# Designs tried in a protein design run: designed miniproteins, single chains. Part 53

Each design is a single chain, and the fold is of that chain. pLDDT is the mean over its residues in the fold that is shown.

## One batch from the design tools (miniprotein)

Design m1947
Fold by ESMFold2-Fast:
Structure m1947 (fold): chain A 105 residues (1-105)
Amino acid sequence: AERAAEEAEEAAREAEEAARAAREGRYEEAAREAREAAREAGEAARAAEEAGALRGAMEAGVAAVAAATAAAVAEKGEKGAEGAARAAEAAARAAEAAAEAARAE
C-alpha cells in the first residue's frame, strides 16, 4: 500500500531528526520529533490495515511504540544523549521496515 509506505517513510525521517536533536543535547526537540514519528507510524499502521497489508500494519505498530519510547526517553533525559539517540535510531529502522513491508504487499 503506497500511502502506508509514504507515512512510514515520514515516520522514519522524523525519528532520524529526533536522533540528531538528541545527539546535540536538544531533548525538547528530540521528544517533539519522536512524538511526530509515533503519530505518522500510527497513521501508517491504519493505512496498511485498510489496504489489507497485515505485515505492514504490524511493523508500523512496532515503529509507533518505538517512537513513543524514544519520546519518553528524551523527555526524561534518563539515558542521556546516547540513549535518546539510540532509541530514536531504533524507531527510524522500525519505520523503514514498515515502509518496505507496505510496498511488498
Scores: mean pLDDT 83

Design m1948
Fold by ESMFold2-Fast:
Structure m1948 (fold): chain A 85 residues (1-85)
Amino acid sequence: GIEEAIKELEELKEEVEKAKTGEEALELAKKALMLALKYAKKELIPEIIGLILRLIGAEIDKPSDEEAKEFSLEIIEEAIELLKK
């Protein structure tokens, strides 16, 4: 359920902290957003789509490893907050 999804998102945040490259961090953020899209309330799906578009933009911009990690942590935290609503 939603509680298990939130736990998995928290585990993905820990994986981002341990990621060796920005590409790995962005892939973990992508996984988190796909999970959030599956479990979010219908009314919050447009907000998750907004996060997905921000992730696509970040992938295009090719940020540094540190910028990609910070961005990925922010995106996953926002997804967790949406699942708690």
Scores: mean pLDDT 86

Design m1949
Fold by ESMFold2-Fast:
Structure m1949 (fold): chain A 75 residues (1-75)
Amino acid sequence: MTPEEKLWEFAGTLLEKVARGEITFDEALDEIVRKAKELGFTEEQIKRLIREFVYLYTRDYSEAEKIADEYVKKY
C-alpha cells in the first residue's frame, strides 16, 4: 500500500470510532496528523487531508477549510 492509502485507511477507522462515540473528533484529528507526519506528509498535504475529513464529518466545505487552517496552526 502507498503511504496515502495507509493514511486514508487509518483515518477511516478513526472516523468510524468518532461516529460510534468511542473517541472525539479532535482526538481523531490528532491521531491522523501524527500518522501523516510519521509517513512523511508535508504540512500542506496534512491541511488538505484534515479539510477532506472535516468535510466528510460536517458536510460543509467552508467550515472544513476553517477548521483545517486552525488545526494546522497547532503543528
Scores: mean pLDDT 74

Design m1950
Fold by ESMFold2-Fast:
Structure m1950 (fold): chain A 89 residues (1-89)
Amino acid sequence: MEELKELAKEAAAYANSALKSPDFDIQVKGALVLISVATLLKYAENKGLEDLAEAIREGLKEEKPVSQETVDKAIELLKEASRLFDELL
């Protein structure tokens, strides 16, 4: 659970920050990751996973430097978070 919390928080921070990029490809990738993060947050709230929900909310408040590298990192973090989440089901 702690690993999932850290990955989800970082993915949220990078994805949300990517929306502020002037680069169209970075904005689109960030938006797609953010949709997945928002879905995970909704699931966590509905299932009473408050630690995970709080981690995601904290990540969404963070500002990260944005580049193609950081948005690609956000995609990787989201994939790993999804893998760990599937292992909990």
Scores: mean pLDDT 77

Design m1951
Fold by ESMFold2-Fast:
Structure m1951 (fold): chain A 55 residues (1-55)
Amino acid sequence: MSAEEAEKLARDLAIEQGLSEEQAEAAGKLAAEYVRKHGYSALEAAIKAVQEVLK
């Protein structure tokens, strides 16, 4: 699974949701960690990361 792809997906998803550039970057980094540490797929990692940043 590609941590880089998860980062891009989370960033794009955050921007689509109207989040700031700072929030999009935070979501991207968190998604990459989910892939690297927890073995999530890129899509699952991106969704979870964006949800965490929204809290």
Scores: mean pLDDT 81

Design m1952
Fold by ESMFold2-Fast:
Structure m1952 (fold): chain A 56 residues (1-56)
Amino acid sequence: MDISSVSADTAAKLAEIQQQIDAGKLTLQQAADLVSKIDDPVAPAVAARLRALAAQ
């Protein structure tokens, strides 16, 4: 599987989610749920990592 590019829309959504985490407006668990709703092949891997961090 060659996933070497993320769409501009997906990159923008991930950046917004990261800003909201940094601002304390989203927990890692909430961010993972939002990422999992993004229709992009990279989204499940990012969501899984956020959930793993939230479990600590």
Scores: mean pLDDT 74

Design m1953
Fold by ESMFold2-Fast:
Structure m1953 (fold): chain A 67 residues (1-67)
Amino acid sequence: GPDIAAAEAAVAAQPNSAFAHYSLGNVYKAAGRLDDAIAAYEEAIRLKPDFAEAHNNLAAALLAQGR
């Protein structure tokens, strides 16, 4: 949907932004796209390993998926 397209465009504009990947993960999670959300949060953590919010949201997405 439009929210996903906007978040994907933001990542395309700033591919090395941990926050852009984190925001994309949030949009994917809200859309029920849990595999995509997990991948986006993992990329946010790769770019910023001390990103507490990304770790918390990754854990929540993994629980929601049953992983």
Scores: mean pLDDT 88

Design m1954
Fold by ESMFold2-Fast:
Structure m1954 (fold): chain A 72 residues (1-72)
Amino acid sequence: MLSPEEIRRWLEEAERAAKRGINGKSVAYGTAQRLAEELGLEVKIDPDKMSVEEALETARRVAEEALRRAQE
């Protein structure tokens, strides 16, 4: 199970990459998909149908769910 620190670190890295344009699109999609997989959530990240901002929002939503579960 991912720790809260790991989840935050992955999100911060994806957001930083997206802001600087440093492979931001790829990193954002990859982070969202990886977080969903690690949390056992079925989330379909489709790069052709989803913007970088939408991918980051999905990653944040998945991370919030994980953090909620970790606090219980």
Scores: mean pLDDT 68

Design m1955
Fold by ESMFold2-Fast:
Structure m1955 (fold): chain A 66 residues (1-66)
Amino acid sequence: SYKVIGEGLTPEGATAAALQAIGDGGKAKVSGGEKPTVIAEGLSKEGAEAVKETIESSGGTAKVEE
């Protein structure tokens, strides 16, 4: 399974990312945004990429890892 590490999330971006991850059967966490942290885990590759896009669309940064 895949995980998404992110930082710099707005509250709206964090909520959208969490909903995306849960919708794909994964687990989500709210991030404080100061340091890179695990935002979501237990994702498919497609789910992880969608969470990453959601974070980046809100102005944050993200990467996908296995």
Scores: mean pLDDT 75

Design m1956
Fold by ESMFold2-Fast:
Structure m1956 (fold): chain A 60 residues (1-60)
Amino acid sequence: MLWSEEQKENIKKMLKTFSIDNVKVISKVLASLAKRTGDPHIAESLKLTEEVLKELEKEK
């Protein structure tokens, strides 16, 4: 069960409304869950969250 392109865009848009610190926390939680569950949905959500975090951090 993988995300559609539309769902991925919506997740990225939602994540960009959060503070960088909140996105870091979400990334850590998703990384832990992905390792424990092996769920492909959680793994894709982690990748999307890490992409958003990198975009937010690149302008430092």
Scores: mean pLDDT 76

Design m1957
Fold by ESMFold2-Fast:
Structure m1957 (fold): chain A 72 residues (1-72)
Amino acid sequence: SEADAELLRELAEAVRAGDSEKAKELAEELAETGSDPELGKQALETAKRLPDLSEEERERVAEVARGLADQL
């Protein structure tokens, strides 16, 4: 779960930056190596929607991902 937490923190930074390609790559790694398949699937769907999000929405999504990482 520490590996999952590290991937989620990197994903949060990519989301905040609006880097949808990096966010997708990190979400795919989480889905492949993570212990929770549903978390990986949710992360990948979020990364796909990233180009449609505003800066404020991206910040909120990143905050949720960081909070989840801190609970792992």
Scores: mean pLDDT 78

Design m1958
Fold by ESMFold2-Fast:
Structure m1958 (fold): chain A 76 residues (1-76)
Amino acid sequence: DRERVLREARGMAIGAKAAVEVLKGVELPGSVLARIIGESAAHGANLAAAGASDEEIEEEARKLAEELAEEALKKQ
């Protein structure tokens, strides 16, 4: 239980960091930025729970953040 929680928290941190790096300098409302960071963090937690490596989590979270940012920019 403790090990699972810490692993998921690590995945969340990796996902959030990847999203922040993708979103640096992207002109989107703060609420949209927060949503993309949150979704990327949740994706990171899920990947960590499924046994993904740190490198895989970072790569997949970055891809998700890029996709979500592109979608949000198209809707402006």
Scores: mean pLDDT 88

Design m1959
Fold by ESMFold2-Fast:
Structure m1959 (fold): chain A 59 residues (1-59)
Amino acid sequence: MKEFIEKLLAKAKELEKKAAELRKKAKETGDKSLELEAEILEGMAALLRGVAALLEKLS
């Protein structure tokens, strides 16, 4: 159980880092598709953090 929560949080952090890099590139290039990809990754990270929080309450 704890190992799974740790994996979810680690994955969320990876997605957050990728999103930050994509936002930086979007600002440099004006590429709206990179901005959309960053938004999707941020949403996915938020979902993983939400699931981790629910699992912590059950553990």
Scores: mean pLDDT 84

Design m1960
Fold by ESMFold2-Fast:
Structure m1960 (fold): chain A 79 residues (1-79)
Amino acid sequence: SLEEKVKELMGEILELVKKAVEARRQGRYDEAIRHLEEAIRKLEELIKLLEENGELEHAAKAREAIEGLRKLIAELRAQ
């Protein structure tokens, strides 16, 4: 159940990032930013789930992913 929920969240995050990459390629920067912001929300949900389950190393990696996405949003806003 918990493992299934983690997999589902990871899948949703991956799809949102893919949509953001495609929107960026098409010059749809506001759309790309919205998808990245949604991915960050899903990553925050994943972090809470991982921390509750004692998976601190995986939670730390998810936080690094959020930092990366925030930097990408800043780059897109500079366009």
Scores: mean pLDDT 88

Design m1961
Fold by ESMFold2-Fast:
Formats: C-alpha cells, sequence, structure tokens
Structure m1961 (fold): chain A 74 residues (1-74)
C-alpha cells in the first residue's frame, strides 16, 4: 500500500501534468468541463496533502478515491 506521502506526491505530479495540458484539453473537451475537472482535482489534492501532513494514509487514500469519483461524475 502506498504511504500518505507517496499518494500526495503522485497527486501533485498528476495535477501539475493536467495543468500543463489545460489549453490543449480545453480545445478537445471544452473549457467548462476542463475547468470543472481542474477545480475538483485541486480540491482533492489539497485534501490529500492535509492527510499526508497528518501522517494519515487511510485519509489520504480516501480523499484520492473521492476525488476520482467526483471526476468520473463529470
Amino acid sequence: MPSAEEIAAQVKEDLAALEARREELAAEFGAELVEGALRVAREGAERVEAAARAGDTEAALAAARETLARLAAL
């Protein structure tokens, strides 16, 4: 099982990659959908980071899973 720190690091990396592709993704999928996805991903990354700072691997994993579920609902 990944640690809270590993989960937080991966989420930060994935968010940075998504942000770097924002303009291209907006052209393909539409700006509204992409901005919605980025908002959800940013909120999720903050929750994962807070859990990682507390050393709570279960909370970090739960926050990551909830974020993926919210993204899937878009």
Scores: mean pLDDT 80

Design m1962
Fold by ESMFold2-Fast:
Order: C-alpha cells, then sequence, then structure tokens
Structure m1962 (fold): chain A 55 residues (1-55)
C-alpha cells in the first residue's frame, strides 16, 4: 500500500513535500504512509488521492 502511494507520487513528478502541501498534511505524514508505518484515515487517504488526481 505505501509503495503504491510513492509510485503514484513519483509518476506525477511530485516531491513528498509537494504532495503534503497539496493534500493538506505534513511531509512527515506522507513519508510514514509511503513507508507503510501508518495507515491513513479515510479523510487523509481521500486528500492524498485527490492530490494525485483521483477524485
Amino acid sequence: LGAEYRALREAMGLSQRELARRAGVSQATVSRIERGEITPSAETRRRILRALGFP
């Protein structure tokens, strides 16, 4: 799951900081999700997916 977020972010040409800014979360949160350290809440997941082009 975390690796999929990283792959999508890299495909969009975004840094972790840029994805975090677009999703309205901290860069640390993006890093932890991409490493599989935490599972995002439904709200956070929606924000991240929207930032990656998935409404």
Scores: mean pLDDT 81

Design m1963
Fold by ESMFold2-Fast:
Structure m1963 (fold): chain A 86 residues (1-86)
Amino acid sequence: EAHNNLGSVLSNMGKYDEAIEEYKKAIELKPDFAEAHNNLGAALLVKGKYDEAIEEYKKALELKPDFAEATNNLITALNAKGEDPK
C-alpha cells in the first residue's frame, strides 16, 4: 500500500519520525498488514523505542507466524533492551 511504501522511502532517507507516521497510517487502513507492523517496529527500534518496537514485531508475528524477518527483528530488539530472547 502507498503509505507503507512511502514509510519505507522515508526510513531509507533517515526520516524515521515521518516514516513512523506513514507506517501508522498504513496500519490504520489495514490493521492486519504484517509487513507494516514489522516496518514500524524497525523504525521504532532505530529511535530507541524498544518496548514499542517489540510489541509491533509481536503483532507482525501474530498476523504472520512464519515471518522470519519479524522473528529476527524481535530477537534484535530484545537484546538491545537487555532481555534474553524467548
Scores: mean pLDDT 82

Design m1964
Fold by ESMFold2-Fast:
Structure m1964 (fold): chain A 80 residues (1-80)
Amino acid sequence: SAAEEFEKRAREVAEEGDRLAEEVAELMREGNLAGKPLVEEALRKVAEAGKALEAGNVDEAVKLIEEALELLRQALEAAK
């Protein structure tokens, strides 16, 4: 049970990271330069979250994804 919950959480973190990476890639593809530094920092945190997840550090991965999501939200607001 605990192992199954851990696997589910690990998958959720990975899926969230993939979604954030795709969204920042779309912003960069559209040439939105106002949020570019925030997008680049968010992408870096998504990459670090992936590394943390591969190392089995789910708590660190979640924290990094939350930080990336906040940066992405700020980039999207700057784009509006």
Scores: mean pLDDT 73

Design m1965
Fold by ESMFold2-Fast:
Structure m1965 (fold): chain A 70 residues (1-70)
Amino acid sequence: GSMRKKLLEAIGRILRAIGDVIQAELEVEKAKEEGDEEKLKEAEEKLKKAEEELEEAKKELKELEEEEKK
């Protein structure tokens, strides 16, 4: 398979994950402004999941970059 295709797919995953983190952070800020404790907890859980996905996506890209150099 093409390494370029795998790298592009991994980059795409990271960009989507960054978008999800930003959206979740925005939801946290809105919940804080509204003083809604239930929405705040939900938004914080979404943020945690989005940050975990971003870390996994970064790890995948790093592993692909290291394999390309071998």
Scores: mean pLDDT 83

Design m1966
Fold by ESMFold2-Fast:
Structure m1966 (fold): chain A 69 residues (1-69)
Amino acid sequence: HMEELEREVDLALAVMYSALADIFLKRGEVDEAIELYEKALELVRRTGPAGADLQAEIERKLEEARSLK
């Protein structure tokens, strides 16, 4: 029960940070976007297989953001 809730919270937070990073990236705030993607990646890594697709997406977006520097 508690482990499932923790995983769901981590997934929700990862989605939130990733979405916020997308907003900063679109505004040209690349450093802020990178920081938020890194926070999202840390959270999604804690979810195991459930977050695998989201993890791959965040990793791709993070590399794209880093390429803009």
Scores: mean pLDDT 82

Design m1967
Fold by ESMFold2-Fast:
Order: C-alpha cells, then structure tokens, then sequence
Structure m1967 (fold): chain A 85 residues (1-85)
C-alpha cells in the first residue's frame, strides 16, 4: 500500500515539474498543456490519498487531499491565464 502511494506521489511530482517548465514559456498553448499536467498531478494525489486512507493513515490522506485541491486550483489559474492571451 505505502509503496503504491509513493509511486503515485513521485509521478505527481514529476508532472508538477513538467507543468512548471511549460508554464514558464508563457504561450497560450504551453499554459494549456501545463494545466492538463497539473490536473493529472491532482488526480494522482487524490489516488495516493485514497491509498493512505485505506491503510489507516488519515493524517497523510488529509494532507494529500489538500495538496490535490491546490494542484487543481493551479490548473484552473493556468487555464484562465491561457484564455486571457
């Protein structure tokens, strides 16, 4: 269980880094791609939260759910920025 959650976290972190690199380019297309990656990272964080909850780790699950909400909010902001260009 914890090994699966770790794999999900590592992939979410990788996607978040890729999203940041794309967002730095500042084009509408790059911002849209960055938003999609941020949304995928949020999904993986939610899956990791579920895995921790199933393992009885409510504290880690709650922290990951909050991280997923933040990542989703970042994706929305990136989409808004792309639409404004």
Amino acid sequence: MRERARELLEEAERLAREAAELAAKGTAEALREAAELAERAAELLREAARAYREAGDEESAAALERAAEIARGQAEKLREAAAAL
Scores: mean pLDDT 83

Design m1968
Fold by ESMFold2-Fast:
Structure m1968 (fold): chain A 62 residues (1-62)
Amino acid sequence: VKVSGIFEAIEDFTAKTPEELSFKKGELLEALEALDEERLLVRSLKTGKEGIVPRSYLTPVE
């Protein structure tokens, strides 16, 4: 399912696999695709890198 919108990190996340993206609290991430109910494919607005992140670490911004 295609997802669009900007999300803000509510806490730090450290990638455990090369497919995941690390970020810090307050970073902005663009949602590209929902992989399942708990995981999003996102792009970092700061670095331009793409990766998988847990949805529970993010809050939508308008």
Scores: mean pLDDT 79

Design m1969
Fold by ESMFold2-Fast:
Structure m1969 (fold): chain A 59 residues (1-59)
Amino acid sequence: MKEADELIESAKIADESGDYKTAAELYEKARDLLAKEKGEDDPKVKEIKKKLEELKKKA
């Protein structure tokens, strides 16, 4: 399984636990890895960016 997918799963667990700061940090790492591998315009990278904005609003 790709490292970015593992980071996304960990970020979801943190978000579910109400730890929005940790969730945001994990999503940022996943975004960086996916952007390096697939490019910043990849739909999954854009989806993570949207999730990060939502988490910043909560944190």
Scores: mean pLDDT 78

Design m1970
Fold by ESMFold2-Fast:
Structure m1970 (fold): chain A 86 residues (1-86)
Amino acid sequence: MEYSAEELRKEAEKLKKKADELLKQAKKLREKAKKLLKEKPNDKKAQEEAKKLLLEAEILEGLAGIYYGLANLLEEKAKKKEEEEK
């Protein structure tokens, strides 16, 4: 039921990859919001849309942070298991 050190590292890599994908999506949303605000600075609808895009980006960045945190915990557990295998 417990994972090996190698299995924990593979799971950590998967979580980091998911986090990286979420950060790429967040960056695209932030770029869209910035472009919208530059092209239509006085448009209330554009401002509301940009605000929603920024909120979505913040949510994705938060999720990415959680996945990086979990990956770090798995890497720490893998390191402890390697020390036990010595």
Scores: mean pLDDT 83

Design m1971
Fold by ESMFold2-Fast:
Structure m1971 (fold): chain A 60 residues (1-60)
Amino acid sequence: SERVEKANELSLKIHDLKENKASKEEIIEQLEELVEYLKRNNLSEEGIESVKEEIEELKK
């Protein structure tokens, strides 16, 4: 599915940011983009909640 492929691309981008030790702010921005994409495409309610929890953890 093209929608799933795009979600995977966003996840890989976030993974690359983490591997390259990007700032928390950059990682949060990309995680928020992923949440918005998943919501718009009705993908993975559990995934959305997990990503939201990661964002809140990073904001602490």
Scores: mean pLDDT 83

Design m1973
Fold by ESMFold2-Fast:
Structure m1973 (fold): chain A 77 residues (1-77)
Amino acid sequence: IDPELIERKKKIEELIEKARKLVKENKSKYKEEIEKLIEEARRKLEEAFTVPGAERTLKLLEEAERLAEKAVELAKK
C-alpha cells in the first residue's frame, strides 16, 4: 500500500472525528447536514481503497477530504 494514501486516509478519519466532536460540543443546528456529510465522506473513503487504479483512489480521497472539511466547517457554526 502507498504510504501517502494511508497518511491521507488517517487525515480524513481525523477530520471526521473532529466534526463529530464539534457537533456534540457546539450543539449544532446543522447536525443532520453534518451527519450526511460524514456518511458521504466515509462512503467515498471506503470506495477509494476498493477501486482499481491510483488515480481513481486519489480522486475519491480528495472528495472524501472535501466532504469531511465541509462537515467540520458546518459544525463550527
Scores: mean pLDDT 80

Design m1974
Fold by ESMFold2-Fast:
Structure m1974 (fold): chain A 56 residues (1-56)
Amino acid sequence: MNRETLLEFVKSLGLSEEQAEEVVDRWEEETKDLDPESEEAEKKLIELINEALQKL
């Protein structure tokens, strides 16, 4: 997954640039030993996005 594409996607969901960077950075860190296309990696991304959205 391209980092730029992922940041654009997360920002499109209503997150600020700072929140989007935090989500992507944490996702990359927590999924570095996982396949980025795995269900586990996708589930983690959704969890991080939802946590960020709860602050809105």
Scores: mean pLDDT 75

Design m1975
Fold by ESMFold2-Fast:
Structure m1975 (fold): chain A 112 residues (1-112)
Amino acid sequence: SLAELVERIVELADEYLAETDEERRLALRAEIVALAGEALALTPPEHRALLAEIFGLLMEALRLAEERPDLAAEVRAVMELVKEALRAFVAGDYERAQALAREAGERLRALL
């Protein structure tokens, strides 16, 4: 189900953030991308753009965590917003998901 895919993606993202081995990080990233594609395929067309935006923010936060270890606390805060956006999306609360995605995007932009 979409909920199970999103829960697995969240678990893999947490594993990625704790991982120190580059090859394992690449494997986790590949699995997250594959599951995100499956989640998008299960999503009604009218909501796919929002879910794709949230997954894009997830991938950017994971990249920033790898490139900028000095921003670990700020990246964790962004990741919590992304996780809340994904959970709101799964619950059908698209307004809340969009608002959380917007805040996550603004915080990520401030770190660049």
Scores: mean pLDDT 89

Design m1976
Fold by ESMFold2-Fast:
Structure m1976 (fold): chain A 97 residues (1-97)
Amino acid sequence: MRVIEREAEGSAKSVYEAAMAAIEEAVAEGAEEATIVITTVVKKETVPLVEAAARDAAARAEREYGWEVEVEVKVEKDESAAGDQYKVTVTIRLRRG
């Protein structure tokens, strides 16, 4: 099982691009199973956009590569970050059909 960990900038676009890059890496390596973990820090209002971006990347992997995909999103308040910010950890589990 391949594990790919990435940090993304605090935007939906950056999370989507990081997720897709990690998925493409797993596909290129010929992995039969992979776990992708993407971590970012975002404002409260950006959390649902990041969750949507992660699910969009997963849906694209299912469509383009025929992989079975499971998405888990963990949201934690980041007390060390300025203001009302949240640490978001996206876990994408990929399996070839």
Scores: mean pLDDT 82

Design m1977
Fold by ESMFold2-Fast:
Structure m1977 (fold): chain A 92 residues (1-92)
Amino acid sequence: MLEEEAEEAYESLKTLEDPVEAVRKGFEDAKEMAKKAAEAGDVEALKELVKQAEEAIKLAELLKEKAPEEAKVIEEGAREVKELAEKLIEEL
């Protein structure tokens, strides 16, 4: 269940020295992966990134009460990754 995934994500964030920076870096790395997948013509990898971004947006909704700052960064980063991957799919 997504509630269990949110609890695991929250516990993981609590172990990080700077969870907001770690989340931001993760989404920047995801954007680089999207660009590399597009350069390779890997539409399946781009579709998987869209799916993962949609799940991250759902996870952020569940985290809003416990970790509002991290939830906001996750939602914003995931939306940017989704929009980039969808645009790259359309350009292929």
Scores: mean pLDDT 79

Design m1978
Fold by ESMFold2-Fast:
Structure m1978 (fold): chain A 58 residues (1-58)
Amino acid sequence: SEAYQLLLEGERLMRQGKYDEAIRLYQQALALAQQAGDSDLAAKARKGIALAEKKKAE
């Protein structure tokens, strides 16, 4: 799914320390997951956003 691909790209950006870009992709993944009713994917996207925000604040 498109939402899953965005989640994977977000994880790649996290590994590169590109937290702002990762947050943007996770937000897109979250929106698509919510539209599709995919609660598991939505939860993973939210966790990604929270982790990226925490890493940015360090």
Scores: mean pLDDT 89

Design m1979
Fold by ESMFold2-Fast:
Structure m1979 (fold): chain A 74 residues (1-74)
Amino acid sequence: SEEEEIARLHVKYAINLAKKGDFEKAKAVLKAIRDNFGLSEEELRRIVNQVAEETGDPELKKKLLEIVDEVLKE
């Protein structure tokens, strides 16, 4: 869907921030995606998991999944 495609671009932006060590800004972007897109919690987790996996960095993926869980708990 168009919404998922646009959300995926925003998730890629958040992950690029996290790659630079800016986890606080990455979290803020993920919150903005949560608040502005009609995605379910499952859909947001799925997109973050897929994009994080594409980085080939398991430690980064772990941190991003922790951040998305925090975002979805708020």
Scores: mean pLDDT 85

Design m1980
Fold by ESMFold2-Fast:
Structure m1980 (fold): chain A 60 residues (1-60)
Amino acid sequence: ELTDEQKEELESALKSLVKENNLTAEQANQIATAVMSALMEKNLSAEEAINLIKSEVKKL
């Protein structure tokens, strides 16, 4: 499970990628929801969570 500091880093990274790719609020929420759900359900490491964010962004 991620520490609170690592969760903040991941959220910051997600927001940065959303802004850089000019994603809609709907797309941003979809990615954030998928990542947060996976973190809660699968106990992902920080590395795995970052890879998931990148994968979701690439699918767009």
Scores: mean pLDDT 73

Design m1981
Fold by ESMFold2-Fast:
Structure m1981 (fold): chain A 71 residues (1-71)
Amino acid sequence: MGEEQARLSLAIHAVAEVLREAGEAGLPEEELVDRVSERTGLSRETVRRALELLVKVGAAVRDAEGRYRLA
């Protein structure tokens, strides 16, 4: 598993970087996915999968307004 693992790893790294840039205010899912997809060339599906994984492992959180930020 080379290409899929590489794409997911890149997406995870890029999502974390974009969330770090957004700071405490965070980003809505749509804006986050669009920024990461534009920056990396990865599909929106791959980016959403990376975001979901980061939330699952507690590295990212979703607030009451639906914005994502680093934990």
Scores: mean pLDDT 82

Design m1982
Fold by ESMFold2-Fast:
Structure m1982 (fold): chain A 61 residues (1-61)
Amino acid sequence: MTDEEKIELLKKALAYLAGESKMSPEDQAKVMRLLNEKRKELGDSNMLSTDVIKKLLEELG
């Protein structure tokens, strides 16, 4: 997955969590893997999904 594909997926995930968009189970699984990897790197397994997504988007551009 390219950084551009990750950015698109994460933006879609933010809309999904806001209740404004639908996300496929496959896309949800991809997002969950990215969030879990980032939580492990940060040492915070309890960080809110929206906060993890924001950090990932900040780092990717």
Scores: mean pLDDT 80

Design m1983
Fold by ESMFold2-Fast:
Structure m1983 (fold): chain A 47 residues (1-47)
Amino acid sequence: GFLTDEQLKILSDVYATGDFDTGLEKLKEMGLENADVEIENIKRILS
């Protein structure tokens, strides 16, 4: 799906910090329905 610049910034912060819980919460608050999937993808890349 299309991600907003704000959602992309949150995902970039997760990549840089590893703060998955904060990233997931912010993305869900912004209404991203697949926020959990996006965070899980980052976890898999960083593992």
Scores: mean pLDDT 79

Design m1984
Fold by ESMFold2-Fast:
Structure m1984 (fold): chain A 69 residues (1-69)
Amino acid sequence: LVDDYNNLLNNSNNFRKLSDDHLKKSQELRDKGDEDGALGHQNKANEFQSKSDELDKKAEELRKKYEEM
């Protein structure tokens, strides 16, 4: 049960890191004048951030469930 919570947090952190990596790449491409490439990486960053947020929500739901037990 704690393992399920920790797995959700670890997966959330992994997606957050991927989002951050894509945001960094997007900024590097903007600095080089590649707006289309920057937009592509920005969209990927948003996608991974959304996945991270979903996993954080699931972890919080598990935490609340155990507080009720």
Scores: mean pLDDT 83

